# Designed miniproteins, single chains, continued (5): the designs that were tried, part 78

Each design is a single chain, and the fold is of that chain. pLDDT is the mean over its residues in the fold that is shown.

## One batch from the design tools (miniprotein)

Design m18871
Fold by ESMFold2-Fast:
Structure m18871 (fold): chain A 99 residues (1-99)
Amino acid sequence: MSVTQSPASLTVAAGGSATLTSSYSGFTGKVEVTWQKQAADGTVSPPPYGRSKITEDPANKTSKLTLTNLTASDSAVYYQVVTGEDGTVTGQGTTLTVV
């Protein structure tokens, strides 16, 4: 089981939008895909409510997290978490910087 995220880092202007992508492989059966935001202090939270959208493509085993109306507080590492019957894998993370 593996999860690969792209890009590794992304810089976006405040008020803009960012799209983070991921692919997963080696899972059997149904998977659950979630995204996690991790601040520099290690605090984990969900992506910003009302300003995030997750789009899944199970046929191609890919997922996209789109963030809109970005603020400096959205600067963080975003991790994809994929849970299958065989366990959970967390991707390498995408570092988002809002300027």
Scores: mean pLDDT 81

Design m18872
Fold by ESMFold2-Fast:
Structure m18872 (fold): chain A 64 residues (1-64)
Amino acid sequence: SKEDLKKIAEDALKAGRYYLEQGNYELAASAFDAAATFYEQWGEPEKAKEARKLSEEARKLAGL
């Protein structure tokens, strides 16, 4: 359901923030990218855009 997509997106965003705090930048980037995909599927393009931005910053920190 759409409600499941929202929860998965929110959980992925939280995981990304956790990995970022732990210095696991590659995992943070992957989690933020997943959040962006699920926010887009849920119909929240602005939240997806914000999550993609976080993924890009995490990739830069990872040297990717």
Scores: mean pLDDT 85

Design m18873
Fold by ESMFold2-Fast:
Structure m18873 (fold): chain A 72 residues (1-72)
Amino acid sequence: VTVTLERRRTRRAVQGPDPSLVVEEVDIEMTVTASGAPPLLEVRGSVPAEQADEAERNIETAADHVAAWARA
């Protein structure tokens, strides 16, 4: 069985209440797919840029666990 992990991370600037202040958000998508089957895991979310690395690591841990289970 072939298990594929796909990750997409999009960084975007969002204008806050102060027009001169721009904050950054990150959209995170992660999908674990087995060949010939529907996706086993789909995660989509948006987080502040400061939290993006932590959120991504947590999602990757879950995706790796699902992928390992699917390969067994």
Scores: mean pLDDT 73

Design m18874
Fold by ESMFold2-Fast:
Structure m18874 (fold): chain A 70 residues (1-70)
Amino acid sequence: VEAALEELRALAHASPEGAAAVRAALAEALALAQKLYEEKKAAGTLTEESLEEIAREAARVAVETARALL
């Protein structure tokens, strides 16, 4: 997660296009995190490990989406 945040920060600081891409990517990542959280909650499998997995997946999607938008 920390490495993904560092990459997103670098992209946001590099250019206005990078900043816009990061903002859009974070919106997508937050939507995914919310969906995964609701799925785990409904299944009764919401644990500390599951929350960490959701955060890791959201961070991965944020980086990949930001790269794809550039």
Scores: mean pLDDT 80

Design m18875
Fold by ESMFold2-Fast:
Structure m18875 (fold): chain A 86 residues (1-86)
Amino acid sequence: MREEAIKKRDAEKLTELGAELMNEGKFEEAIEAYEEAIKIDPNNAKAWNGLGLTYAFMGKLDEAKEYFKKAVELDPNNKAAQYLVK
């Protein structure tokens, strides 16, 4: 209760930072930001999707698929993840 809202907010900010880093081509830094977001809030589907997209942009499609599977488990309506999950 006391820190749940703070943790969720911090995970959302790290997910936004990851997206900005990914857009700048800083893929390793983006991965670190998304991994920290997931460490704080493992149910953050956007962070899992962001990891999947980052790995896909790096050409690591097998790793991307595993992250997209997790994103779809948390948010089945995530269209971006659906294209890469078998």
Scores: mean pLDDT 77

Design m18876
Fold by ESMFold2-Fast:
Structure m18876 (fold): chain A 61 residues (1-61)
Amino acid sequence: AEEVKERLIALGLSERQAEGAVEAAKVLPDDLARALIVRELQELGVSEEEAERIAEGLLKS
């Protein structure tokens, strides 16, 4: 959880946004959480491939 939050902050999310993403991943079904995380990361300029890799790591942690 903590490592994942740090990774999201390093990608340009605020601390509050990173916390929100971690909480969303706990509440939402994996498929929906992954889609939302990928979308947010792509809006920050992360490639689709890298965003998917990060989302997978988030949901697998």
Scores: mean pLDDT 72

Design m18877
Fold by ESMFold2-Fast:
Formats: structure tokens, sequence, C-alpha cells
Structure m18877 (fold): chain A 100 residues (1-100)
């Protein structure tokens, strides 16, 4: 899956030049997911949401990514907790714990 590895390098280079490029972060996270590098993808989403915590497209992308990363049971668990707390930081933390 060399195209995704090339995409990861290209987007990392773009982010060296512009750390606030949210589109590059979103595409980097997608490429990392296609490489099954799930924890790295979550780190990228975490940083993107730190830069723009009210970005609905990033939140939707994270929710979609979690559905792909986690089992149905794990996904329901983290989403139920998120519904109760409203904390994206806790959502990401819980998801990382399940993937560790």
Amino acid sequence: KSLYEEAVEAYKKALELDPNDLLARKELAKALLNLNRKLEALDVYEKALELDPNNEDLKKALVTALREMLTDEQYEEVMADFFNTGSLDELIKKSKELLS
C-alpha cells in the first residue's frame, strides 16, 4: 500500500510547512488508517481538533474513523461515554486505550 505511505510522507511534509493545515491533517489521518496505523491516526485527529475544536467536518471524520478502527461493541461504548460527557479529549483517550 505504497500510495498511502507516499501520501503520509507528503502530508507530513505539508504540515512541516503549515502546521495549521487542517485539510492536510484530515488526509494524513485517512492515509494512516488505510495503513492500519490507528494510534497515529488518532494523534493526528487529536491535534487537528486542538487547532479547531468546533470543526464539524473533523468531528464527523473522527466518528467515521472510530467506527472503522473499533469493534461495534467498543464503538458503542466510547460513543455512549462521549454522549454523556461531551468531551472529545476523553473520546480520543478511551479509543487509544482500547487500541493499545
Scores: mean pLDDT 82

Design m18878
Fold by ESMFold2-Fast:
Structure m18878 (fold): chain A 74 residues (1-74)
Amino acid sequence: MVEELKEEAEKLVEESGAAARAGDYGKAAEYLRRAAELALEAARLAGLSEEELAAAREHNAKHVALLEAKAAAA
């Protein structure tokens, strides 16, 4: 169900934010990656185009990469 996927993704984004605030950027990246996967599945089920899904995937990948870079720099 699209709504349940969105709620799960939202919870994981909150957990990612909490981990980042605690300085655990590696854990923050893990939660954000899981949230992104669920959000993309919800968007796919909601009928977003392949171009919109590709743009969302690129956006999510950049955010995860930034958190992973912060984890590596710490």
Scores: mean pLDDT 80

Design m18879
Fold by ESMFold2-Fast:
Structure m18879 (fold): chain A 104 residues (1-104)
Amino acid sequence: PVETVRRAVELAKELNADAAIVGIPGTPRQALEAARAVGKVIGSEILKYGIAFRALADGIEIYVVAAPSKEEARKGAEELAQKHGLTIVKREETEDGVILLAKK
């Protein structure tokens, strides 16, 4: 989980994205710990597909969504992007989750 979130931060910097949304199959605690590893956690929210933690890392908004499966985590990440009015500019899959890079 932490490595996928670190990858998302680096991709966001490379693409000059405003936000990165990471969906991971795992527990809320794993998502929270992954978010804390990259930045300051500033909030959380419950989604139809999982729970999300919001962090700030080097001026980028990072959202880490935890769900029971990778497929549900993908749905939760897309749900969060839509709910917050974020425009997805890139999607990437990793072995441990999904990454969406977004602009406001």
Scores: mean pLDDT 86

Design m18880
Fold by ESMFold2-Fast:
Structure m18880 (fold): chain A 55 residues (1-55)
Amino acid sequence: MRRELQERVRRLIAENPTASQREIAERLGVSVSTVSEALNELSAEYRARLEAARA
């Protein structure tokens, strides 16, 4: 899949942690489903990192 899209999604979340998938999609000029797919690829590692930070 497109690594550049995953990287852009990750950067936007880092800069705007309260941004919704819709807002990320609008900023990147892609569909919400495309953002959701990118997040699925990142979700295991990203969620593990967030959970570690919260614990």
Scores: mean pLDDT 69

Design m18881
Fold by ESMFold2-Fast:
Structure m18881 (fold): chain A 57 residues (1-57)
Amino acid sequence: MEAPAIEDESSISDEVGKEIAKILKDKSLSEEEIRKKLKELGLSEEQIEEILKTIKS
């Protein structure tokens, strides 16, 4: 491709997705701890809330 495509605007990259999976696998973490960890990964608050909603479902 001659010009780069616009990607990663609001998408979760593979590396971030892997870290999210690791956090979600940790059953000892509370919702608050999960939120803090996801924020440290650079996720937006909207993305964090969406992930938390899927955990609650």
Scores: mean pLDDT 70

Design m18882
Fold by ESMFold2-Fast:
Structure m18882 (fold): chain A 90 residues (1-90)
Amino acid sequence: MEEEALEAARRLAESLGLSEEDVEAAVEALRKRLETLKKFASEEEYEEAAKLLTETLKAALAGDLKKAEEYNKKALEVLKPVVEKLAEAK
């Protein structure tokens, strides 16, 4: 799952014409976000969010922006409790 999301992000960044350095930076930023999510989310929350993020990236790669937006909204709903935990962990 994590590796699939990172690969989809790399392909999307490359398709947008980003430099190799910017592609690597984008992939590393996503990796760090997934590591943070994994630390604060339950296993079920992490798996569902990672799946929805992967589907968002795949839909964007296919040019289906409406479907990408729908998956992104679902991912944000799954992540809402995790964001609340992060705010409390200050």
Scores: mean pLDDT 76

Design m18883
Fold by ESMFold2-Fast:
Structure m18883 (fold): chain A 60 residues (1-60)
Amino acid sequence: SERRAQAAREAALESAAAGLAAAHDLSVYDPEHAKRAIEAVRAGDLEAAAEHLERAARAT
């Protein structure tokens, strides 16, 4: 059902946000862009999240 698909998507986005937060805590990425990527994932904006994550990786 659409509700199950939506719940699965929300769970996946939260899991991805937690993964990015863990990577940030390991000082793997630029902290400012990593933070913005995490916030974008939680908001469901995966395109913005990918761009911020790429910038975070390149800034270090």
Scores: mean pLDDT 69

Design m18884
Fold by ESMFold2-Fast:
Parts: C-alpha cells; structure tokens; sequence
Structure m18884 (fold): chain A 75 residues (1-75)
C-alpha cells in the first residue's frame, strides 16, 4: 500500500512507465541507467496482464515481489 502510493504519483490507481522510473530513482537516490530503464519497460509489459500499458496495485505487487524483493523487505 505505502510503496504503491510512492510510485502512483498522480493518484489514479495505476503506475505507468514514467511513474515506475521516477519511483525507482527516488528509492535508489540516483538517476537510472539506460539499461535499468529498458529493463523496467520490458518488465512492465510482462506484468501488465490486461495490456493497458499500466500496472494496477495487484500487478505492481507481483512485479515488486518477483523483481525487487529487497525493496519489499524495507517496507
């Protein structure tokens, strides 16, 4: 819940690629490399089960749990 709200910058209940990148940059305290941005773009497509170009809270939780379990351990 708290981590999803950190990424959902406009409060629309979904996380797009721009919000995902911005949230990761905040958590890492630095800009993402081109390779990290590309990885997030590809990962978003994999976890976007409804194909709308965004992650809802359930899709986001699956993404974070599978790809960044260390981030969940901090929240």
Amino acid sequence: SEIFKLFDKDGDGTVDIAELISGMEELKGRPLSPAERRFLENALKVYDTDGDGTLDEQEFKKFISSVYPDILAKF
Scores: mean pLDDT 76

Design m18885
Fold by ESMFold2-Fast:
Structure m18885 (fold): chain A 78 residues (1-78)
Amino acid sequence: MSPEEMKAEIERKAEELAAKIKSLEEAAELAAEALRRMGEEATAEEVLEELRRAVEEGLAPEELVRNIARNVAAVEVR
């Protein structure tokens, strides 16, 4: 798969995932699952704490959801 094809596939899957994610809690669960698939010992609770801190620092919840969706899609396309 070319870098352009990989980017297109990641963006497509990220849009699908972002549409399905309705809360930060749901985003945290998906991110923790992706991290565990990569060999990280992350829990949904730990990820949720990080996301809540980012919201406190002024990041929009929708931006966090999109970032999580893109990261999860990138792990799946590998």
Scores: mean pLDDT 78

Design m18886
Fold by ESMFold2-Fast:
Structure m18886 (fold): chain A 73 residues (1-73)
Amino acid sequence: TAEARAHTAAGEAALAAGDYRTALAHYRKALEIDPRFSRAALGYLAAVGELQARGELTAEERAEADRLWSLFE
């Protein structure tokens, strides 16, 4: 949908700006609207990877990423 695409684009902009938490929120919203929207899922995992590399990833965020990844196995 247009709404899922708009949130994905906003997430991509936040990710490019280094605002990883804002990126996660936008990608999460896009996936709530369209759980099969692979562009949003890939962006979500990219933001999680950035937070993990910075040592800022929470256990809750890790669990959410693991659940999301299972949809693509």
Scores: mean pLDDT 79

Design m18887
Fold by ESMFold2-Fast:
Structure m18887 (fold): chain A 82 residues (1-82)
Amino acid sequence: AISRHFGLPQVGKVTAVALLMVFDELPKRHHKAIAALLEVSQSTLSRRIAALRPVVEDARAGRLTLDEFRQAVVAVEEQLRD
């Protein structure tokens, strides 16, 4: 696509959490520090982790393409939008 939705340095907060989970970085980190870096509450971070876990498990098992993973993360973000 000629137009990227966002530049590579501009990762959405929900997408950032999903990527950290895929690379197995989030369970070994201090959740308070990660929440502060993403400018969200620790409760918001915990809710996002729980909602993204099935998507991350499917991605790690090779059941999702990159586009399917992106769409699934966006769908989770919309469900958490309240």
Scores: mean pLDDT 67

Design m18888
Fold by ESMFold2-Fast:
Structure m18888 (fold): chain A 60 residues (1-60)
Amino acid sequence: SYEERIARAAGVTVEELREAKKALENGDDQKLKEIAERAGVPYDILKAAAKEYLIWEKTH
C-alpha cells in the first residue's frame, strides 16, 4: 500500500507512521519528536513522511 511505501522510505513502521500522522494533525510537536526518538529516525524525516501521508489521505 502507499502507507507501507511511505513508512519504508522514512524508516518507520506503519503503526509509527499512523501515530505520527495523528500527532501532526493535533499539532502535538512534542509527541512527534518522541515517536522519532523511539523509532530512531530524524524528526524532520518523520514529520515529512507524516505530512505526505496526511496530504495523500485528504486528497484521495
Scores: mean pLDDT 85

Design m18889
Fold by ESMFold2-Fast:
Structure m18889 (fold): chain A 58 residues (1-58)
Amino acid sequence: MREELFERLLALIRELAPELSDERQEALAREALRAAEELGLSPEEAVELTREALLAWL
């Protein structure tokens, strides 16, 4: 579950922000996973909030 969500978040970040370094993309995925776990978000909610945050940042 946890590693599956991390891979989904990483794939989303790589799709939306391919210009970022691999290290930066992994760091963002880890932060998104950490926040989702602290907030008790479902995997679908975590993916949606991460997409929203990236689009607002870009």
Scores: mean pLDDT 80

Design m18890
Fold by ESMFold2-Fast:
Structure m18890 (fold): chain A 74 residues (1-74)
Amino acid sequence: SERKKAIKETALALAYVSGDYETALEIFEEMEKEGIEPSPLTLAMVANAYRKLGQDEKAAEYEKKARELGGEVP
């Protein structure tokens, strides 16, 4: 549901701004397992979290996804 997505994305954002990148990525993994499609902003936070943890290949992957989804206004 949209409400479930909003709750998970809010929790991820709070972990991210607190510098808790590992928790932010755990919440993201839960979203993927539950079939919740992340917003472009959430993908950008996930990409940055991977960068902060030294996972540059994963960071580049999610940076590309965030750009592709956030760059188009229909």
Scores: mean pLDDT 82

Design m18891
Fold by ESMFold2-Fast:
Structure m18891 (fold): chain A 78 residues (1-78)
Amino acid sequence: MEELEEAARKAEEAARKAVEAAKAGDAEAAREYLEKMREAAERAAELAREVLEDGEEAAAAIRAAAEAAERKVEELIA
């Protein structure tokens, strides 16, 4: 659980920083934060599948949230 909470926290923080960088016009920083967000989200999804009773549903939700954040940042950069 501690590792899952840490990975989820890192994914959320990276997503927020990616949006902030994109709004500031820093496309390079926004892409770097998106990469960090995806890495943390993938780790959180893997851990959710292993430690939670509804792990597959939780993992799908984590990935869906990551994809939504990515789309938002891409729209801001474009």
Scores: mean pLDDT 81

Design m18892
Fold by ESMFold2-Fast:
Structure m18892 (fold): chain A 58 residues (1-58)
Amino acid sequence: SELDRLRRQLDTLRDTRALLREQIARETDPEVRAQLRAVLADLEATIARLEAQIRALE
C-alpha cells in the first residue's frame, strides 16, 4: 500500500538522521560540521513533511 511505502521511506530517513547526528557529534572540523548540520536541517524538514503526509492518509 501507499501508506506502507511511505512508512518504509520514513524509517530509512530516520536511520539516516541518526547516523548523521552521530557523525556531527564526532566531527572536529567546524566547517564540515556546519555543512553536516545544514544537511541535517534539510533531512528533518523532509521527515516532517513525510510524517504529515502519513498522518493525512491515516
Scores: mean pLDDT 90

Design m18894
Fold by ESMFold2-Fast:
Structure m18894 (fold): chain A 59 residues (1-59)
Amino acid sequence: EEIEKTLRELRDAVEAGDAKRVSELINKAKELGASVEDITKAIREGMERRRARKQAELA
């Protein structure tokens, strides 16, 4: 559950574009034993959400 929570926070941080927080959450996820695949998936999902949000914000 802690890993899932951290990966969720990582997705949110990537979506927000907070590079410092993204780095901190990647390190935390690694410490908790999250796989590289899980971390990469969270980053990818966050980036997809970020693109969608930025497009909407610029309208």
Scores: mean pLDDT 79

Design m18895
Fold by ESMFold2-Fast:
Structure m18895 (fold): chain A 67 residues (1-67)
Amino acid sequence: AEKYYNEGVKLYGEKKYEEAIEKFEKAIEEDPEYYLAYLGLAFVLDELGKHEESDEYLEKTWEILKK
């Protein structure tokens, strides 16, 4: 999960938002409790103007942190 998350963060910094989403989704596929990947998705989706989807991933982050 960490490898894909780090690749996603790099792509986000390069403003390659769709590629960043792919990497964060792969991080979640490897570890569904990797909350940093949900947080990464939320940031990318917010940047793309998808605020409702961003909020859903922020909720997922908080659900995992409550465990």
Scores: mean pLDDT 81

Design m18896
Fold by ESMFold2-Fast:
Structure m18896 (fold): chain A 83 residues (1-83)
Amino acid sequence: SEQERIDLEVEIALVEIRIAVAKLTVSRHPDDKKAVEEAIKMLEKALKELDELEGRSTDPAVLADIRRVKAEVEKEIEKAKKL
């Protein structure tokens, strides 16, 4: 349905906003171990949410976008864990 498509697009956008916030936290406060740990938790939660959204999507373009964002999140988690 149109509503389900819109709801899915909104959920993806909200996850991307949370990813951006977590990335900004790591970038601005790399020496703040508590802030970095909370950012990693946020990124790990976002990855789980993206896995759920991938399962709900059948549109190839939407699936490609979700998979791209998931790959970015995985790299950011790896980078943050090295701090």
Scores: mean pLDDT 85

Design m18898
Fold by ESMFold2-Fast:
Structure m18898 (fold): chain A 72 residues (1-72)
Amino acid sequence: SMEEFEREVRLALARMALAVALLTEESDREKATAVVRTAVKKLGLSPEEARELLLEAGIPREVVDEALAEVE
């Protein structure tokens, strides 16, 4: 069950990274940033923990930094 949950979380992060990449390529950076910001708020993580997790998932640093600035 814990392994299943971990797999689902990793898959969700991968899907989010793909969505962010597509939105960024479409010059829809505001939506990309909003998606990441909403996910961070829902996870209840600190900005530092969120930054590491999001960067490891392959989300661009610029999008991560913009999203986390608004979470404060």
Scores: mean pLDDT 72

Design m18899
Fold by ESMFold2-Fast:
Structure m18899 (fold): chain A 59 residues (1-59)
Amino acid sequence: MKKIEEAKKRLQEALERIRRAKTLAEKEPALLEINKAAKELQDLGYSPEEVARIVAELR
């Protein structure tokens, strides 16, 4: 499903922003994007455990 790949891509981009961030102010918007992408994956039928596994794989 194309929507799943888009959500994963957004998650990767947000995780990359977290890696680059030096301050809490820079990290907070990226954390919000991670939560948003995780919610999209759950809405597409992934369990919270499956989403956590995807996040771990992208790190």
Scores: mean pLDDT 77

Design m18900
Fold by ESMFold2-Fast:
Structure m18900 (fold): chain A 62 residues (1-62)
Amino acid sequence: SKELEAEILRALADMYLALGNLSTDPEEKKELYKNAATLYEHSAELGDERARQLANEAKAKA
């Protein structure tokens, strides 16, 4: 279902966001945040309203 796909994408995005927060390399950090933002955007497109806010937050960090 779209709901399950959105949930999986958000979980994956959460992992990238966490890795970005833990990274000490500025270039790696930016790429991890960009990946998180993209996955959150896909989750939001599938109906995860919360993922839209999380995508904007990840973009601000990248």
Scores: mean pLDDT 87

Design m18901
Fold by ESMFold2-Fast:
Formats: sequence, C-alpha cells, structure tokens
Structure m18901 (fold): chain A 57 residues (1-57)
Amino acid sequence: SEKKEIELAIKKAIEELEKEKYPQEVIDKVKKLKANSVDEMIKKIIDVIEEEKGFAD
C-alpha cells in the first residue's frame, strides 16, 4: 500500500542520514514530514537535505 511505501521511504532516508552523521535536528525534521504520496514524501526529504547541505547551484 502507498502508506507502507511512504513509511519505507522515510525509514531509508533516516538510515542514510544516520550513516552520514547528520544532526538530530535534521533527522527529526524528516520524521515530522507528512505526504499523500511516495513522490511527495521523497521530494520533501530531498528539500530538507538540500537546505541543510547548502547545495551549490
């Protein structure tokens, strides 16, 4: 189901953030994300990571 896929996307993102030793604040921000689809959730996760990393254009 879509709900399980959203939960899996969050779990994978948290595992990657923990592996990369991101601050707890970033991990908590990802955990608080809400989305109606997997694609929306992935986009929100990427946006959080990009804001924290300060991606170069």
Scores: mean pLDDT 77

Design m18902
Fold by ESMFold2-Fast:
Structure m18902 (fold): chain A 69 residues (1-69)
Amino acid sequence: DMKEEIEKGKKLLLEKGYISEETAKKLEEAIELAEKNKEKGVLSEELREKLVAVAKEIEKKLGKKFKVP
């Protein structure tokens, strides 16, 4: 269910405009990496980088979206 929950979250963020299509792709790649890292029992630096990029995009979009005139 974790992958389903993350996919729903990605779709919701994209539909609300909180993230760009590029950032949605990074989130998708992060999901793939998280599944691989589950098998290995370690978190990769690449996964962290992708998650940081997603978080920054959300913060930027949220700030602009909440300031409607």
Scores: mean pLDDT 66

Design m18903
Fold by ESMFold2-Fast:
Formats: sequence, structure tokens, C-alpha cells
Structure m18903 (fold): chain A 63 residues (1-63)
Amino acid sequence: ASAAGRAAAEAARAAGSHGGAAAGYMWKQDNVGVEGGRGAAIAAASSGDEAGAAAPLKQAQNA
């Protein structure tokens, strides 16, 4: 999902800028719950929403 992942990542960045406080809170929650991030990625992949949810996570890891 190269093109879809890129679009989703850009949309996630825009959403993060709009809700910076929410993004910060989610980042802290993910850091506290190591398995939380893993579970979210698995759930997103299973539902076929990997480009909408997994792409931002993968981009953060790649950055």
C-alpha cells in the first residue's frame, strides 16, 4: 500500500497538527503500553485499515 500509505501518513500528520495535545497523549499511552502499539497494528491490519492506522506508526519508526 505504497500510495495509500503515503496519503494516510500525510493525513495523519495534518490530523496530528490539528490535535497536537491528543497526539501527545496517544504517544505517551503507546510508550507505557508496549503491547498496546503491537495490538493496534495487528487489529488495523486484520480490519484492512493498515494504511489508515499502521502507516503513521511505521513512518514514526522509520523517522
Scores: mean pLDDT 47

Design m18904
Fold by ESMFold2-Fast:
Structure m18904 (fold): chain A 75 residues (1-75)
Amino acid sequence: MSKEELWREVARALAIMAAALTKNIYPDAKEAADKFIQAVAEGNLEEARKYADEMWKKGAKEIANIVRRLLDELE
């Protein structure tokens, strides 16, 4: 595995973990976080960005900003 491929896999795992933490800390963002995790797992970065925006609207602003930056590493 290349260093760049390893970083992309780490970024994907961190994005999923951050969204999973959202479900416990920001209950109002739980549905958006669940859909974000599914989109990232499916490789659908467009849907993932949409649900990161929804997480931000539901109050998980700091985590939404972190996962947006991690999604940039997957492009």
Scores: mean pLDDT 83

Design m18905
Fold by ESMFold2-Fast:
Structure m18905 (fold): chain A 95 residues (1-95)
Amino acid sequence: SLEEQAKEAEEKAKEYEEKLKEVEKIDPNAGRAGREFAEKAMAWTAESAYNLGGALGLQYNAEGKKILAEALEAGGFLAGYRKKYEELKAQIEKS
């Protein structure tokens, strides 16, 4: 159902929010980069936020910047799931 999809998107957003909080405890600069990326990604589609977050995570991990990679991936996925949740909520309210 749309309600179950919305709940799953909300739960996934919470998971990536917690992941960013853990990154912020380990590396505040990486955490801030992830947060700033999440805010920027809220202007995009959910798909674009997921795809770029994943791509940046892979790229920076390959460069040995593991914590920054985790932060950017988490930021992109957080924005993507927040965006998906809002879209699904809007669909439910129109139904």
Scores: mean pLDDT 86

Design m18906
Fold by ESMFold2-Fast:
Structure m18906 (fold): chain A 55 residues (1-55)
Amino acid sequence: MDRFIETIGTLLSQELGVSREEAIEAAKEARKRLGPDATGEQIYNEAKEILEKKL
């Protein structure tokens, strides 16, 4: 769901000070890694790790 991924990306962008686009792409990558059954919490945590590795 685009709105769901956009919401996670926006929250991560605000928390970590990265661009919204980068955070949304990290959330999309996290969903791809974890699969379609992944919870929002799992996607958020995985995307955060991706972004923190980049920072």
Scores: mean pLDDT 79

Design m18907
Fold by ESMFold2-Fast:
Structure m18907 (fold): chain A 98 residues (1-98)
Amino acid sequence: KLEEAIELYRKGVEYLKNGDYEKAKQYFEEALRLFKEVGAPDSFLASVYLLLGEAYYKMGDYEKAKSYFEQALELARRAGDTFLVREAEEFLKKIDEK
């Protein structure tokens, strides 16, 4: 399951880079489900939520993007991941300006 979750996450990242936001979303949602099943650390969950938020943001769904960025921010704070905290805060700022 962990190896499968990581591969789904990697595929999601590649689709996100290629502008295929719908496929990126699907891969990240499945990766998130598997990471939760294996009890992955908050930092991993925060990363997946951040990228789900980015996919929704790129698709113009700012309400869903905001929800995912808020979840990413909370998890990143709990994990002490200052990089993910900053990234989530910057995306939330961009949404507030839309």
Scores: mean pLDDT 85

Design m18908
Fold by ESMFold2-Fast:
Formats: C-alpha cells, structure tokens, sequence
Structure m18908 (fold): chain A 56 residues (1-56)
C-alpha cells in the first residue's frame, strides 16, 4: 500500500541518517524502497536489506 511504501522510505531515511550516510545515498535508497513496496515487495524484508547495505 502507499502507507507501507511511505513508512519503508521513512525507515530507510532514519537508518541512513543514523548511520551517517550521505543525503544523496539516503534519498536514492529511500526512493528505491518506496518504489519496490509499491510494486508489491515485502516492506519489512526490503527495509532490513537496505539498512544492512547502509552498514556495509
């Protein structure tokens, strides 16, 4: 849903800022999360994967 997509994007933004990622990287990953959830992907699994990627 749109609500799930927006929540996923905000979770990625929050995690990215906490990890000290660049603004450009955070917005790119947040937009990717939003688009993927809107396309029917699992929001929780997607957010976990993107947060792990931000830590790497």
Amino acid sequence: SMADAERAAEEVRRAGREAGASEERIETLAEAARAAVLAGEDAEALVRGLIAHLRA
Scores: mean pLDDT 79

